# Designs tried in a protein design run: designed miniproteins, single chains, continued (2). Part 21

Each design is a single chain, and the fold is of that chain. pLDDT is the mean over its residues in the fold that is shown.

## One batch from the design tools (miniprotein)

Design m4696
Fold by ESMFold2-Fast:
Structure m4696 (fold): chain A 120 residues (1-120)
Amino acid sequence: LSDEQKIMLDKIEAELRKLTPEEQREVLKEIGKAIKDFIDKLTELYPEYKERFNEIKKKVDEALQLPPEEGLKALREVLSDLFKLMEEIKKKHPEKQEEIDSLYRDLLNKIAEIIQKVKE
């Protein structure tokens, strides 16, 4: 995992920790959905990684069943695993680097929008 990705995960966690437990539960549910939708898109584009994507998707569902504090930590781990898998795909498919970076940016933007909407 890159230092930039670690910094982004730390920022997301810090913003989520400023929310009430009720707001955290709602935001984590929406972030979980966004992550699952993103994994479904990646599975269509890279079917050779379907098994690994399904494993990460299952961990999202498990994280959403936990209390907010534990769920937040579990979703951070899920995002870390997902980002590591995306970096592996980029190394094996350097011609797909721009596409993968674009998808990564889309996911981060969606997470930021979900967090901002709750604060308003």
Scores: mean pLDDT 83

Design m4697
Fold by ESMFold2-Fast:
Structure m4697 (fold): chain A 83 residues (1-83)
Amino acid sequence: NPESASKIAEFLKTRVRPDPALLPKIDQAAKFIADKYNKGEAITPADLEALKKAGVPDYLLGEVEKYSSGIFKEQLIKALEEA
């Protein structure tokens, strides 16, 4: 769902307080979360290491890790309502 990636990117931008230097990394993290969510797959520690090697900062990795808990949809909806 392309809409999922867009909403995740907007949510992550509220967390970053949009640092322009981090915008490409936010989009990368959002696309990754959306891909896992759309496939019904959990985010694994190996996935987090791959993102870290790709230059995603530890702060964004912490946000990505929250979605590995399996409550991703509820957390995203709640965060969007609070934003």
Scores: mean pLDDT 66

Design m4698
Fold by ESMFold2-Fast:
Structure m4698 (fold): chain A 74 residues (1-74)
Amino acid sequence: SILERAQAAKTADEAIAAGEEAAREAEKQGRGIEADTELGMALISRGVGKATGDEDFGTELARRQAVRAAEIAE
Protein backbone atom coordinates (compact mmCIF):
# COMPACT_ATOMS: atom_id res chain seq x y z
CA SER A 1 0.00 0.00 0.00
CA ILE A 2 1.01 3.65 -0.30
CA LEU A 3 1.00 3.93 3.51
CA GLU A 4 3.41 0.97 3.85
CA ARG A 5 5.76 2.54 1.24
CA ALA A 6 5.67 5.89 3.07
CA GLN A 7 6.45 4.18 6.40
CA ALA A 8 9.31 2.16 4.81
CA ALA A 9 10.92 5.13 3.01
CA LYS A 10 14.70 5.29 3.61
CA THR A 11 15.27 8.64 1.86
CA ALA A 12 13.36 11.91 1.51
CA ASP A 13 13.00 11.15 -2.23
CA GLU A 14 11.31 7.79 -1.47
CA ALA A 15 9.00 9.50 1.03
CA ILE A 16 8.09 12.20 -1.52
CA ALA A 17 7.37 9.54 -4.19
CA ALA A 18 4.91 7.85 -1.78
CA GLY A 19 3.42 11.26 -0.94
CA GLU A 20 2.86 12.01 -4.65
CA GLU A 21 0.96 8.70 -5.06
CA ALA A 22 -1.07 9.50 -1.92
CA ALA A 23 -1.97 12.97 -3.22
CA ARG A 24 -3.21 11.44 -6.50
CA GLU A 25 -5.40 8.91 -4.64
CA ALA A 26 -6.71 11.58 -2.23
CA GLU A 27 -7.71 13.74 -5.22
CA LYS A 28 -10.04 10.93 -6.38
CA GLN A 29 -11.73 11.13 -2.94
CA GLY A 30 -12.06 14.95 -2.95
CA ARG A 31 -9.22 15.36 -0.41
CA GLY A 32 -6.46 16.42 -2.81
CA ILE A 33 -5.81 19.79 -1.15
CA GLU A 34 -5.22 18.16 2.28
CA ALA A 35 -2.80 15.60 0.80
CA ASP A 36 -1.05 18.25 -1.37
CA THR A 37 -0.44 20.30 1.80
CA GLU A 38 1.33 17.33 3.44
CA LEU A 39 3.30 16.68 0.21
CA GLY A 40 4.38 20.34 0.15
CA MET A 41 5.62 20.04 3.73
CA ALA A 42 7.60 16.90 2.77
CA LEU A 43 9.31 18.85 -0.04
CA ILE A 44 10.22 21.62 2.43
CA SER A 45 11.55 18.99 4.88
CA ARG A 46 13.87 17.56 2.19
CA GLY A 47 15.13 21.10 1.49
CA VAL A 48 15.77 21.74 5.21
CA GLY A 49 17.76 18.49 5.45
CA LYS A 50 19.95 19.55 2.51
CA ALA A 51 20.38 23.13 3.78
CA THR A 52 21.36 22.07 7.33
CA GLY A 53 23.41 19.02 6.27
CA ASP A 54 21.13 16.84 8.44
CA GLU A 55 19.64 14.62 5.75
CA ASP A 56 18.51 12.00 8.31
CA PHE A 57 16.39 14.68 10.01
CA GLY A 58 15.01 15.85 6.66
CA THR A 59 14.19 12.25 5.70
CA GLU A 60 12.41 11.57 9.02
CA LEU A 61 10.26 14.73 8.66
CA ALA A 62 9.49 13.97 4.99
CA ARG A 63 8.52 10.39 5.95
CA ARG A 64 6.10 11.67 8.64
CA GLN A 65 4.47 14.08 6.16
CA ALA A 66 4.22 11.35 3.47
CA VAL A 67 2.57 9.05 6.05
CA ARG A 68 0.05 11.84 6.80
CA ALA A 69 -0.71 12.17 3.06
CA ALA A 70 -1.15 8.37 2.78
CA GLU A 71 -3.51 8.36 5.82
CA ILE A 72 -5.61 11.08 4.12
CA ALA A 73 -5.77 8.88 0.97
CA GLU A 74 -6.92 5.84 3.04
Scores: mean pLDDT 82

Design m4699
Fold by ESMFold2-Fast:
Structure m4699 (fold): chain A 64 residues (1-64)
Amino acid sequence: MEDLARAAGRAVREFSERYPQYVDPETGELDLTAMTDEQLDELRELARDAPPLVAAVDAARAAR
């Protein structure tokens, strides 16, 4: 199943495997505010098939 929600979940999972230090051990959520611009770009590339997640990454970068 390649719907948008599944694409977003896959991108988050793959990024979490590469950078476990940005995963909150209590909630399992990614801390986008702790990431570097290069790491946000990498997450954005993984999220190419999930436009809402791309928008969230772009918003996190813009907030800096």
Scores: mean pLDDT 73

Design m4700
Fold by ESMFold2-Fast:
Structure m4700 (fold): chain A 97 residues (1-97)
Amino acid sequence: SDVLVRIGRVVRNVGNMQQIVRLVNQSSAPQSVQNQIMSQVDSIANRFNNTPISNLPISVIDQVNRHLDQAIRSIQNGDYDSAIQHLNNANNILNSV
């Protein structure tokens, strides 16, 4: 079922967003950087919650997931500017749907 495949991909995106929240809350990043990352994650979560799953192409879900994976790696490396850029790219991709 295409719907079940899409649901599984969205669940992976949710897991990555939860990991970003945990990592940033445990980081030494300045409060302004933490707030910016959290704001972008909330924006991504709201787009997934408010977009019908039938309107989410698998390619879009996968592109968003790749940017979330890269944001995780950037945060782990202390590269918050790259993390913010990847989250912004994920938001822009979702806003195109």
Scores: mean pLDDT 89

Design m4701
Fold by ESMFold2-Fast:
Structure m4701 (fold): chain A 100 residues (1-100)
Amino acid sequence: MMSKEELLELLEEMKRIAEETLELWEAGKLTREDLEKTLEELQKIVDELKRKKAPEHIVKGLESGVKALEEALKNEDFDAFVLYVGLLAHELEEEIEKLK
């Protein structure tokens, strides 16, 4: 079973990735390659959380968020992608605060 400490570290890493993407968007520097990298990095952490048996409600919430990002990127809706990254960052902050 995943430790609280390891779970917190992975959630904080996902939040850092999301916040970095939002900072690039605010600076007008966000590219399609950056969106693809963000999706890949977030999916990798969700897959790790799932393998390590993180709490099901957290895994399901994060999987739903990443799926929304994947669909937005597939549809080339970059505004929706950024909106969903912001929503994911907010969800991650709420879950992190609940674990402290």
Scores: mean pLDDT 86

Design m4702
Fold by ESMFold2-Fast:
Structure m4702 (fold): chain A 97 residues (1-97)
Amino acid sequence: MKLLEELTKLALEELKELKDKTGPEASAEFMKRVLEKALKHAKKDPEIAEQVEQEIATSEFSETELQTAELLKQLSREQIELLEKALKEAMKKIAEE
């Protein structure tokens, strides 16, 4: 699936950028960046996608993380599952290197 491959590539790039950082703050930054890029690739409804992007931009990430995930599930649960799989694949590739 091409979307899974693209999301895995994006997650891998972001994980490399955060390689020197560890802990919950690094994880939150990683998830935010991947979610922002996933929205661009998984835009099914432009109006709903814009609302989600506005919430990410205007709210503090830690407070809106669950809301963002819930909105993405409303857009497409399959896209969220692909994102989770892509994150696991990216982490596996880093661990094998």
Scores: mean pLDDT 55

Design m4703
Fold by ESMFold2-Fast:
Structure m4703 (fold): chain A 80 residues (1-80)
Amino acid sequence: SALEEQFFKLLAEAQQIAARLTLDPNADLEAAVARLEEIKAELKRLAEESSDPQLKEALEITVKQIDEFVAWAEERRKAE
């Protein structure tokens, strides 16, 4: 499915950004948060378009995980 392919691509990108933010103390927090918000918006769009309940649930869970990670990154940014 084209929706599944797009989901896995966005999931992989979000995971790459999350790993970079966690492992690299010099990571650009502002740029990373901006990109994660873009990915989240795209995932929400894919969830709305999905007729597969399992894919929709996975998309919604991933959006929530990105929200939690963005909150963590913003708290780290405030501490610096």
Scores: mean pLDDT 80

Design m4704
Fold by ESMFold2-Fast:
Structure m4704 (fold): chain A 68 residues (1-68)
Amino acid sequence: SEELKKEVIERLEVLKKSASPEEAKLLDEAIEYVRKSEYKKAAEILEGLRHRFPDPELEKFIEELKKE
């Protein structure tokens, strides 16, 4: 849904502000996949970042993206 895309992108943009340059690049890549509706690819990138950002909202978004 468009609402899910917006919420995911907004959350990832917030995470970028406290991310390293390498992490920010991966977050940007995930954001672009979400915009393209390539949810599986976005989820794979975010799963790799989960350990660096222990965030319950991120875990929830990964699960929702995988349902697509």
Scores: mean pLDDT 79

Design m4705
Fold by ESMFold2-Fast:
Structure m4705 (fold): chain A 82 residues (1-82)
Amino acid sequence: MDEETREKLGEIGKKIYEFLKEKGVPNIDELFALIARKAYEAEQKGENKTPKEIVLEAIDEAEKRGLLTPEQRDELKKLVNE
């Protein structure tokens, strides 16, 4: 993974952490584990996914797993897109 890609993931991760902490989401560590898993899977499959795409996929999976409400998912996706 390129250093630029790691830096962008770090910036997105900080925004996500601050949002989740403000909203009182209890399973923050599980969401970050999903982001790490999606990043690892993309690298293993040779997929040319941006950090933003990886994070958005992890957010969608977190909502499907009940770690986020639909409203929290939508707000977080908007935050990542800005």
Scores: mean pLDDT 76

Design m4706
Fold by ESMFold2-Fast:
Structure m4706 (fold): chain A 95 residues (1-95)
Amino acid sequence: MTLVDPLSGSTYEVEVVGDKLLLTAVGGGQQLVLTKVADGVFELIDAETGESLFTLKLLDDGRIEIIDKETGGSVVTDDPAWRDALLQGEAAANA
């Protein structure tokens, strides 16, 4: 599965690794771990540094809000691939 970051246009390959969802930047080498922090709230954490870079919120209408913690910029996406990724991350965390 492939995700496109709507804030940067960067593309990520998604893998389930144990109880975690791993996002690997295509051509960039950066890896992010999707971590559930609350009901409907997730963070993307840099696998190398452990820094939380993005907050993702599942909205009541099924859209996803993505918040860049460095810039404070945010975007709401209706891309089903992002919803599917959050649902997979929740299933892995709750298994």
Scores: mean pLDDT 79

Design m4707
Fold by ESMFold2-Fast:
Structure m4707 (fold): chain A 96 residues (1-96)
Amino acid sequence: MAAAAVGIRVTAKPGYADEVAKRLSEAGEQAARDAGATRVTVHVEKLGPNEVFVSILVEAPTPEQAERAAQAARDAMENVAKELIKEGKVTSYELL
């Protein structure tokens, strides 16, 4: 088994932090599973009232599969962050 991790830090507008955390974590977890991760661990942390950190640890049979699943999770979370900016729920994001 091999492992890879990805994270995203997001500044949410007031009142949206919980929705933002849920949409990011669900999208990243699903993308990792769809890309062949055998195990996905999601960590969500509120760094402040408007700041959310989502980290996804993926495990797969090979390093190449783990990296692919992690990249899929990263791409999915970035796409959701961009959608949330268009919806006026997020002001900025940073991929980690």
Scores: mean pLDDT 89

Design m4708
Fold by ESMFold2-Fast:
Structure m4708 (fold): chain A 85 residues (1-85)
Amino acid sequence: SEEEKLKELLKEAAEIANEIYKLVLEIFRDTSDEEVKREASEIYSEVNRLLLELSKAAQAGDLETAEKYLEEIRRLLEKLKELKE
């Protein structure tokens, strides 16, 4: 059902956000590269904005829009992983 899909989306978004949070903290602890830290901060800020927009779409029952925001959040997680390596 649509409600089950939205619940799954919100759960996945929360899990990805938690992973992003942990990676940002690791980057700030483990690297002295100020450019990498800046990029990590920018990704974190963008993810927070996207999570707010995803939550709004989910509350409106707009599954398609919520899925698009989740895909963008997943893309940002992959960028952050590349920065860590």
Scores: mean pLDDT 86

Design m4709
Fold by ESMFold2-Fast:
Structure m4709 (fold): chain A 67 residues (1-67)
Amino acid sequence: SLEDLVKEAIKKINELVEKGASIEEIRQLFDEAGAKAVELADSDEQRRRAITELGKAYEEAIKKLKE
């Protein structure tokens, strides 16, 4: 489901941050998850919510890596 995809992607992003992964690796995961979310979403609202949630997780991950 879309919810499961978003949840799994966020968990994976957090794991990459803990491992000290590169910004490039996290961006690739975000891009892939975003593409899948667009495919799975049945409405513009679902698409926006999923992308917003993924984007927030990505921004927080990048912030943690810079700190």
Scores: mean pLDDT 81

Design m4710
Fold by ESMFold2-Fast:
Structure m4710 (fold): chain A 61 residues (1-61)
Amino acid sequence: MISEEERREIYRRVADRLAAQSTDPEILKEIDRLRELIEKGAPFEEVSAELQKVLDLVFAS
């Protein structure tokens, strides 16, 4: 069992690493949206879906 705070910190860390490795403006915009969802405390399903979109963009390129 992980806390909500620990979960958010993990997602922030993932977003930061993806941003550091990407120069694509489209990917960076989706990472920014992911960060917005994390900061406003969106439901886990919504945050997870946005992370999946970012990963799909990274792996499609």
Scores: mean pLDDT 77

Design m4711
Fold by ESMFold2-Fast:
Structure m4711 (fold): chain A 75 residues (1-75)
Amino acid sequence: GLLEILVRQYVESALLAIENGDIETAIEFVELAIKFAKLAKTKDSDDVIKSLQEALEKLKKGDLEGARKHLEEAI
């Protein structure tokens, strides 16, 4: 549905922000992706939310490769 498309778009935007070194913007996009994933309430939402939360923690710790892995798992 539309909410799932928004989650994917914010995850892809977060990955691009990481590539550009804009970690603050990447964090904001992951937080928005989590918000829309929680609203979507699909069969896969719990797994997607978990992956996004782990990506957010990795970004805040400066683990960019760990963050990218968890973001890729979310889509």
Scores: mean pLDDT 87

Design m4712
Fold by ESMFold2-Fast:
Structure m4712 (fold): chain A 88 residues (1-88)
Amino acid sequence: APQLIRLKASSEEGKAFLEEIQKSGKTLVFIGVNGGTLTLKASSEEAQKALKKIQESGVELLVLDLGDTVYIGSADSEVVREILEKLL
């Protein structure tokens, strides 16, 4: 079953997880704090740059992997949490 994962982007586990997603060839959906979404191919240069900025920021992340698509956003955002919970 899909599971909502909470992890610190700057942790070893967070870095390893984001690296696996980047290599996966899945579709990434970044959810902004205002509820806006950015959809990128995980293997794209734009996705690599976005994931690197996330890792460097030290934010706590919520991640939902639905198989072909991975949704990612800040755990500190109520809007992000509500959107991800609705996708479960």
Scores: mean pLDDT 81

Design m4713
Fold by ESMFold2-Fast:
Formats: structure tokens, sequence, C-alpha cells
Structure m4713 (fold): chain A 105 residues (1-105)
């Protein structure tokens, strides 16, 4: 961007970035739990599903915050695109985990 962000917009971007980082950590935790689930740990698989759902909710909050930033902000648009992409990945991961649980029960 050719102009600096307002303090309000910068604060919103910082808040959204913290939520995106939290969602990344949750998705990493879910991946580790999925590996345990594949070895027959149904409780780990249930936790992986719940952790992925929490990641989706966290990304939804980040998207809501970024939608409040000036739409001309390139930084906000980049972060919004990243959050939407991560949310799509998380939804596919949840669907895969639910299908895996169905096969193991």
Amino acid sequence: PDVPLSPKDQALIDEANALIKKAMDLLRESDALEEQGLKGDIAALEQAIKTTEEAIETLDKAIEILDQVDPSSLQAQVNLSMARMMREVAKHQKDRLLALKQKLL
C-alpha cells in the first residue's frame, strides 16, 4: 500500500493476525491428533474434529474483523484471502475426519 494504515485499521489487522496464528496452531494440533486417530485412537479422532471446528470458528472471527478494515487496504485483502483459504482447508479437514470416524465405528 502507498499510504500507511490508520491506527484503528492496524489494530484490527493485528487482532486478526493473532487469530489466524491461533487457527494455524489449532490446525497443527488437529493434524497430530488425526495421526493418533489413524492408529485406532477414537478419542484422539474426536479431539481432532473438535480442534478443527475451533479453528474454523477462530478463522470466522478473523474474517469478520478484517471485513471491518478499509477495503482499499492491500494488507487487509491479503490477510483476508489467507484466512478464507485456511478456512476452506479446515472445512475439508473436518469432512475428512468425519468420514474417517464413520469408517472406524
Scores: mean pLDDT 86

Design m4714
Fold by ESMFold2-Fast:
Structure m4714 (fold): chain A 95 residues (1-95)
Amino acid sequence: SANFLPNAIAALEREDYGSAVKAIAAHLAIHPFNEDLALALGYALEQWKKTVSEEDAKRLEEGVRKVLGEENWKVMLKGRNLSKEEAIARLKSLL
């Protein structure tokens, strides 16, 4: 299966949070669920939401929640409290 982790890490390092969310979501779609991936997704999504309208932010949040399901969504929400460096370190641990 394709590995999107290098793309996600590079996107986080350049603070391209939209590309980071897309890369992490693509990786989660084809690999088993992983808590470090979900936490990094939570960080990236929270940063991306700050760069879009309130309406678009709500739509993004609801879309991700629907795809992950309620239990995985709760894990992802914990990632909102990470630093950029912590999110990157979590993804690098999976390489």
Scores: mean pLDDT 85

Design m4715
Fold by ESMFold2-Fast:
Structure m4715 (fold): chain A 100 residues (1-100)
Amino acid sequence: MPSAEEQMRAAQESTLAAVREELERHAAPEDVAARVLALVRDFFDWLLANPDASEEEVRARQAETLAGLRAVIADPALARGVETLLRVAAAEAIRIMREA
């Protein structure tokens, strides 16, 4: 079985790939794309740095990341797609951390 860290790194890679596809599908400007990818990467970097974080702490960080995404993304369809991907990623992260 892969370790919790290995599963979290795989979830980060998978989520970043899906977010890149969503950004490309909506023809996001380069500056917006860079900021969105940075926010998602920072979320996973925080999870990797805090393997003992509670579900409440993960959900608080998810809420902060969602607020940051909403501040950056003007396109409602792109915002909805990226927010959905982050919500799925946060649920998977909580699952990995609980099963660690």
Scores: mean pLDDT 87

Design m4716
Fold by ESMFold2-Fast:
Structure m4716 (fold): chain A 88 residues (1-88)
Amino acid sequence: AAEIVPADITIEEVKAEGLPGAEEAVGKTVPTYVEVLSDTTVAVTLTNSSSSGSATVTLSATVNGVAYKPATVTVAPGSSAVAVLEAA
């Protein structure tokens, strides 16, 4: 099984079309869970449930007090994408 740990995800930037309220997530910190890929790398899965319009999201994370570098990912409509973050 994948190793899943608690994390605080901060949404740094969102560029999205046809996603009501997505822009309001900018600057928010969301307590959630992330998948551990290595000692210095975590994966965050983002899902775009819209039937139209891609979302480009820049996010950072804090995992057990360790800051992770911001990463940008584009999620196509009706798809999921994985953002891979490296420890700062």
Scores: mean pLDDT 74

Design m4717
Fold by ESMFold2-Fast:
Structure m4717 (fold): chain A 100 residues (1-100)
Amino acid sequence: NKKIEETIELLKSEDLEKRLEGIRLLAEIAEEDPEALEKNKEKLIEALALALANSSDEERLILMEEITLEYIKIKNEEGKKIFEEIVLEAIELAHKLREE
């Protein structure tokens, strides 16, 4: 899935604007194709966790604000639930990665 691969590349970018674009694309996939999120859940959790772990405190706040805004916009109930699961698992993984 091209959108999944693009999302992963954006989230793994050193550029905050690209990481934000990755979050927006993740939310778009949640709305349009929740099954693609479920199939790629582990890779998306890792990519988002790396985005959060490699961010400064200020950048992490900006990313979390974007996650919250995009989550509110998701109307697809299944996609919204999978998006939430990806975010929560990514936050937990990012915390573990930052302690190393």
Scores: mean pLDDT 88

Design m4718
Fold by ESMFold2-Fast:
Structure m4718 (fold): chain A 85 residues (1-85)
Amino acid sequence: SDENLKRLEAAYQEGLERGRAMPATQENVAQVRAQLAALQARLDALAEEDRKAGIPTASEEQRQLVLEGARLVGELEALEEKLAA
């Protein structure tokens, strides 16, 4: 829905602002990348669990993780842009 798209965009913009406020260091980039990798692994695990069980028990957690992913993408993008400058 349009509202879900707006929530994703808001989360991404929040992430951009957080990344702009963070020190532009390789350690911070590595930390955000590690958080994104862990989040993607959790999303993959939840999708596999739902597929095997046929039970939508993780759908709300999946939605929250998607929003967190948008924030982390924004953080990473802002940090990498500052490091490239």
Scores: mean pLDDT 84

Design m4719
Fold by ESMFold2-Fast:
Structure m4719 (fold): chain A 86 residues (1-86)
Amino acid sequence: SLREYLARTAAEAARLAAEETDPRTREALELLARTLAEAATLEDDLEAARLALEGQREAMKILGLPVSEDEELIEELARLTAERFS
């Protein structure tokens, strides 16, 4: 499920942040972990997916990277959007 994916990804991001030595990358991972963990607590799947995508974009901005490379999250967001507005 989306919530299980977000919770698992948040935990992984937090673990990577704890092991990261580059301050910029650590900050981005900490932001991602926090935002994904928050998204995992939301009752509305579409709202959770939107918050997760926003957190991912903010993390990418900190890293100076283009928008989202997380294909699994993008695919899940697209699926939920289609379900909601079909």
Scores: mean pLDDT 74

Design m4720
Fold by ESMFold2-Fast:
Structure m4720 (fold): chain A 81 residues (1-81)
Amino acid sequence: SLMTDEERRAAAEELRRLIAEGLAANADNPQIQAQLRSLLALLDAVLRKIDEGGDPAAVDRALALAAAQLEQLTGRPGPAV
């Protein structure tokens, strides 16, 4: 089924929460900290694009990329996107 903007926003907010947990868990790893902060900036931009009526396909690709990168960095699976 097609995602709604509400579902996209919920996925982005869940990823932001998981990244915040990852930052706390990796406080002693500057490389992972930098990569997680970069992902937070990406998700803030994604949330803004949803609010502005941006391209849904571009939003979905960005959410999928963020989830995949978060899983690689933390070993913790993100939401289904």
Scores: mean pLDDT 81

Design m4721
Fold by ESMFold2-Fast:
Structure m4721 (fold): chain A 88 residues (1-88)
Amino acid sequence: MEEEREALRKAFDEGYEKGVAYAREHGLTPEEALELVNKLIKEAFENPDPLEQAYLLGFAMGIAMERGLVTREEGEATLDRLFDAHRA
């Protein structure tokens, strides 16, 4: 259980770091970033692999935070909800 939670957190963190880098390197506008984030979130929730789901959600959150689409508080609340879902 704990090892699985750590794997999910690591996948999310890796996605987040790459999402931030992607947004910076590709010069995404806020509108382009919002469209990509929405697509990634949809793909994540349709993905049956929890590690891939965590990675895609991390990637989306990284893009959203880097482009100011969400506040830091909203981003942290989303992270807490993701990890709380795996506690039940």
Scores: mean pLDDT 75

Design m4722
Fold by ESMFold2-Fast:
Structure m4722 (fold): chain A 98 residues (1-98)
Amino acid sequence: ALLDNEEIEERTKEAIINSDVKLLEEVIEELRKQTPASNAKTFEYSVELMKAIVKKEKIVIKVPKDTKEEEIEHIKKVMREMLKEFGKSDIEIVIEYY
C-alpha cells in the first residue's frame, strides 16, 4: 500500500466493495494531502487504478515496451487476486506499452 493507515485502508476497501465513488474521492483527497510531491506520479497512478476498479472500467497498466512476459503475467496475476478479494474479478485488464 502507498500509505499504511488502517482507517484509510478500511475506507478504501469499503469504497471498492460498494462501488462508492464519493467515499473513494474523499479517501483520495485525504491521501493526497499526506503524499510528498516526489511520490505524486506514483500516487496518481494508484488513484486512477482505484477509480477504474470502483467504476468497473477497464484497468490499463502501462509498462515499458521491453518488459518481460513473465513480469506482465505476474502483474496480471497480482491484479486479478486483488480484484477477486473485492468481488471485482470481471474487470478487464489491458497492458499498454510505452
Scores: mean pLDDT 67

Design m4723
Fold by ESMFold2-Fast:
Structure m4723 (fold): chain A 85 residues (1-85)
Amino acid sequence: MELEKEAERLREEYQKAVDEMNKLSQKAIEYAEKARELSGDPEATEKALEEVNKLKQEIFDAGNKAGELKKRYDEVEKRLREELA
């Protein structure tokens, strides 16, 4: 039953990747709100927007990783279902 262990591992990795993406999204929202509050200070606003852009790249990378893990999980789960049917 190695496929069950692989499915569990991939599910855990996928969940971790989704959680990381959600944390990065939350940080991006916080920095965007901070930039809005700093609208009277162009330099501080620019710094906050730089952080948002950095977080967008990290979210994109995390999303790609989560997508790959989801595909691998779905393939393993499909094989597990086929072997148990």
Scores: mean pLDDT 79

Design m4724
Fold by ESMFold2-Fast:
Structure m4724 (fold): chain A 95 residues (1-95)
Amino acid sequence: ARRSMSEIVQQKADEALRSLELLEQGLASREEAFAELTRFAGVVMTIAKLNEVSEADLAKITKQLQEVLDNVEDPRKAKEALRKLTETVLDAIEA
C-alpha cells in the first residue's frame, strides 16, 4: 500500500523532532536543524494546499510553523510547538 498523506506528515514531523534532539545534544548545527524544519514546513504547506484546508486552518498552521522556527534556540519549546503543529495539520487534513 502507498503511504497516506498523514503518514508522510508524521514521518517528516519525526525527522524534524530528531533534528531538534540532535541540536539539543550538540550533535547537529542550528543550520542543520533549521534545514529539517524548513523541509517539514514545505511538506506541511504542500499537503494543506492539496487537501484544500480552510483559510482559517491555513493561517493557524502558518502561525504555528513560525512559532517552531522562532523557538529553534529553545529546543524544548520548539519540540512542544512542533507537536502542536503536527496535531493541527493532521486534524485539518482528516476533517
Scores: mean pLDDT 81

Design m4725
Fold by ESMFold2-Fast:
Structure m4725 (fold): chain A 100 residues (1-100)
Amino acid sequence: VEEEVRRAARELAEALRKAYPEFPDQVRETASYLEKASQALKNGDIESASLYLQKAVDSSPPGAKEEANKLAMAVSRGIAEGKEEEVAEALEEAAKRARE
């Protein structure tokens, strides 16, 4: 599960970087929500984390939508397996890499 979440996060970050030239505001908004979701998970607030993750998917540009949905699914599995810390770290790294 940790590898699935990390891979999905890397693929989303790559898709967001490719979309940045055409959709800079959407990429920044998506990265911001991923960071907020990570922080909510670190605080044990799964409900807020799920809300922010949904907002990240909704704000994602068309070219990154599929990758965002895959990350959301991987995150749900990770939370179900008690891997909130690893999931939070993966979301934080995706947000950082997308902002480069």
Scores: mean pLDDT 83

Design m4726
Fold by ESMFold2-Fast:
Structure m4726 (fold): chain A 79 residues (1-79)
Amino acid sequence: APSAAQLAERRARFREEAKRAVKENGEELLKALKENLDNAPKGLSESMLEHLEILLEVAKEEGHEEIAEVIEEIIEKGK
């Protein structure tokens, strides 16, 4: 099993990737998120939920409110 240090490193890398995705590919990311929302996914895995929560935090920090709103809707539907 991955150690706590390895999990923290993976989380940090995902957060960096999320920042790049939001800043550099915000339009493409928003389109992909809207397509996921339209397909109404249910039963998000714990890993998927964690990644979405990190992406939501990054979107809010970077001021991408529309991306943040779509992610929040996906999380609520996935519960």
Scores: mean pLDDT 75

Design m4727
Fold by ESMFold2-Fast:
Structure m4727 (fold): chain A 95 residues (1-95)
Amino acid sequence: DELRKKAEELLKKAKELIKEAGKLSGKEQHAESAIEGMEEAFKDENPIAAAGTIRMIMDGLREMMEAEGASEETKKLVEEAEEAGRKAADYLEKA
């Protein structure tokens, strides 16, 4: 329960960072899809499956938002989101 709450807080942070990166890069639709994917993954009764899905979404963020020519601010937001999302997956897997 406590680990799941920590995962939820980190996912909230990741979602906020993804939303900001999407606005700055003009990729708001891709950001929204990633956020929806994370929300669906968090509802999974199997925490290992949920963690795996979140990690897969984090991998996709780098390709989507760190395309050649992306701003340094966008890259920073994606890197911070990826870190928060991966930490959330780690806590969820341990829960």
Scores: mean pLDDT 80

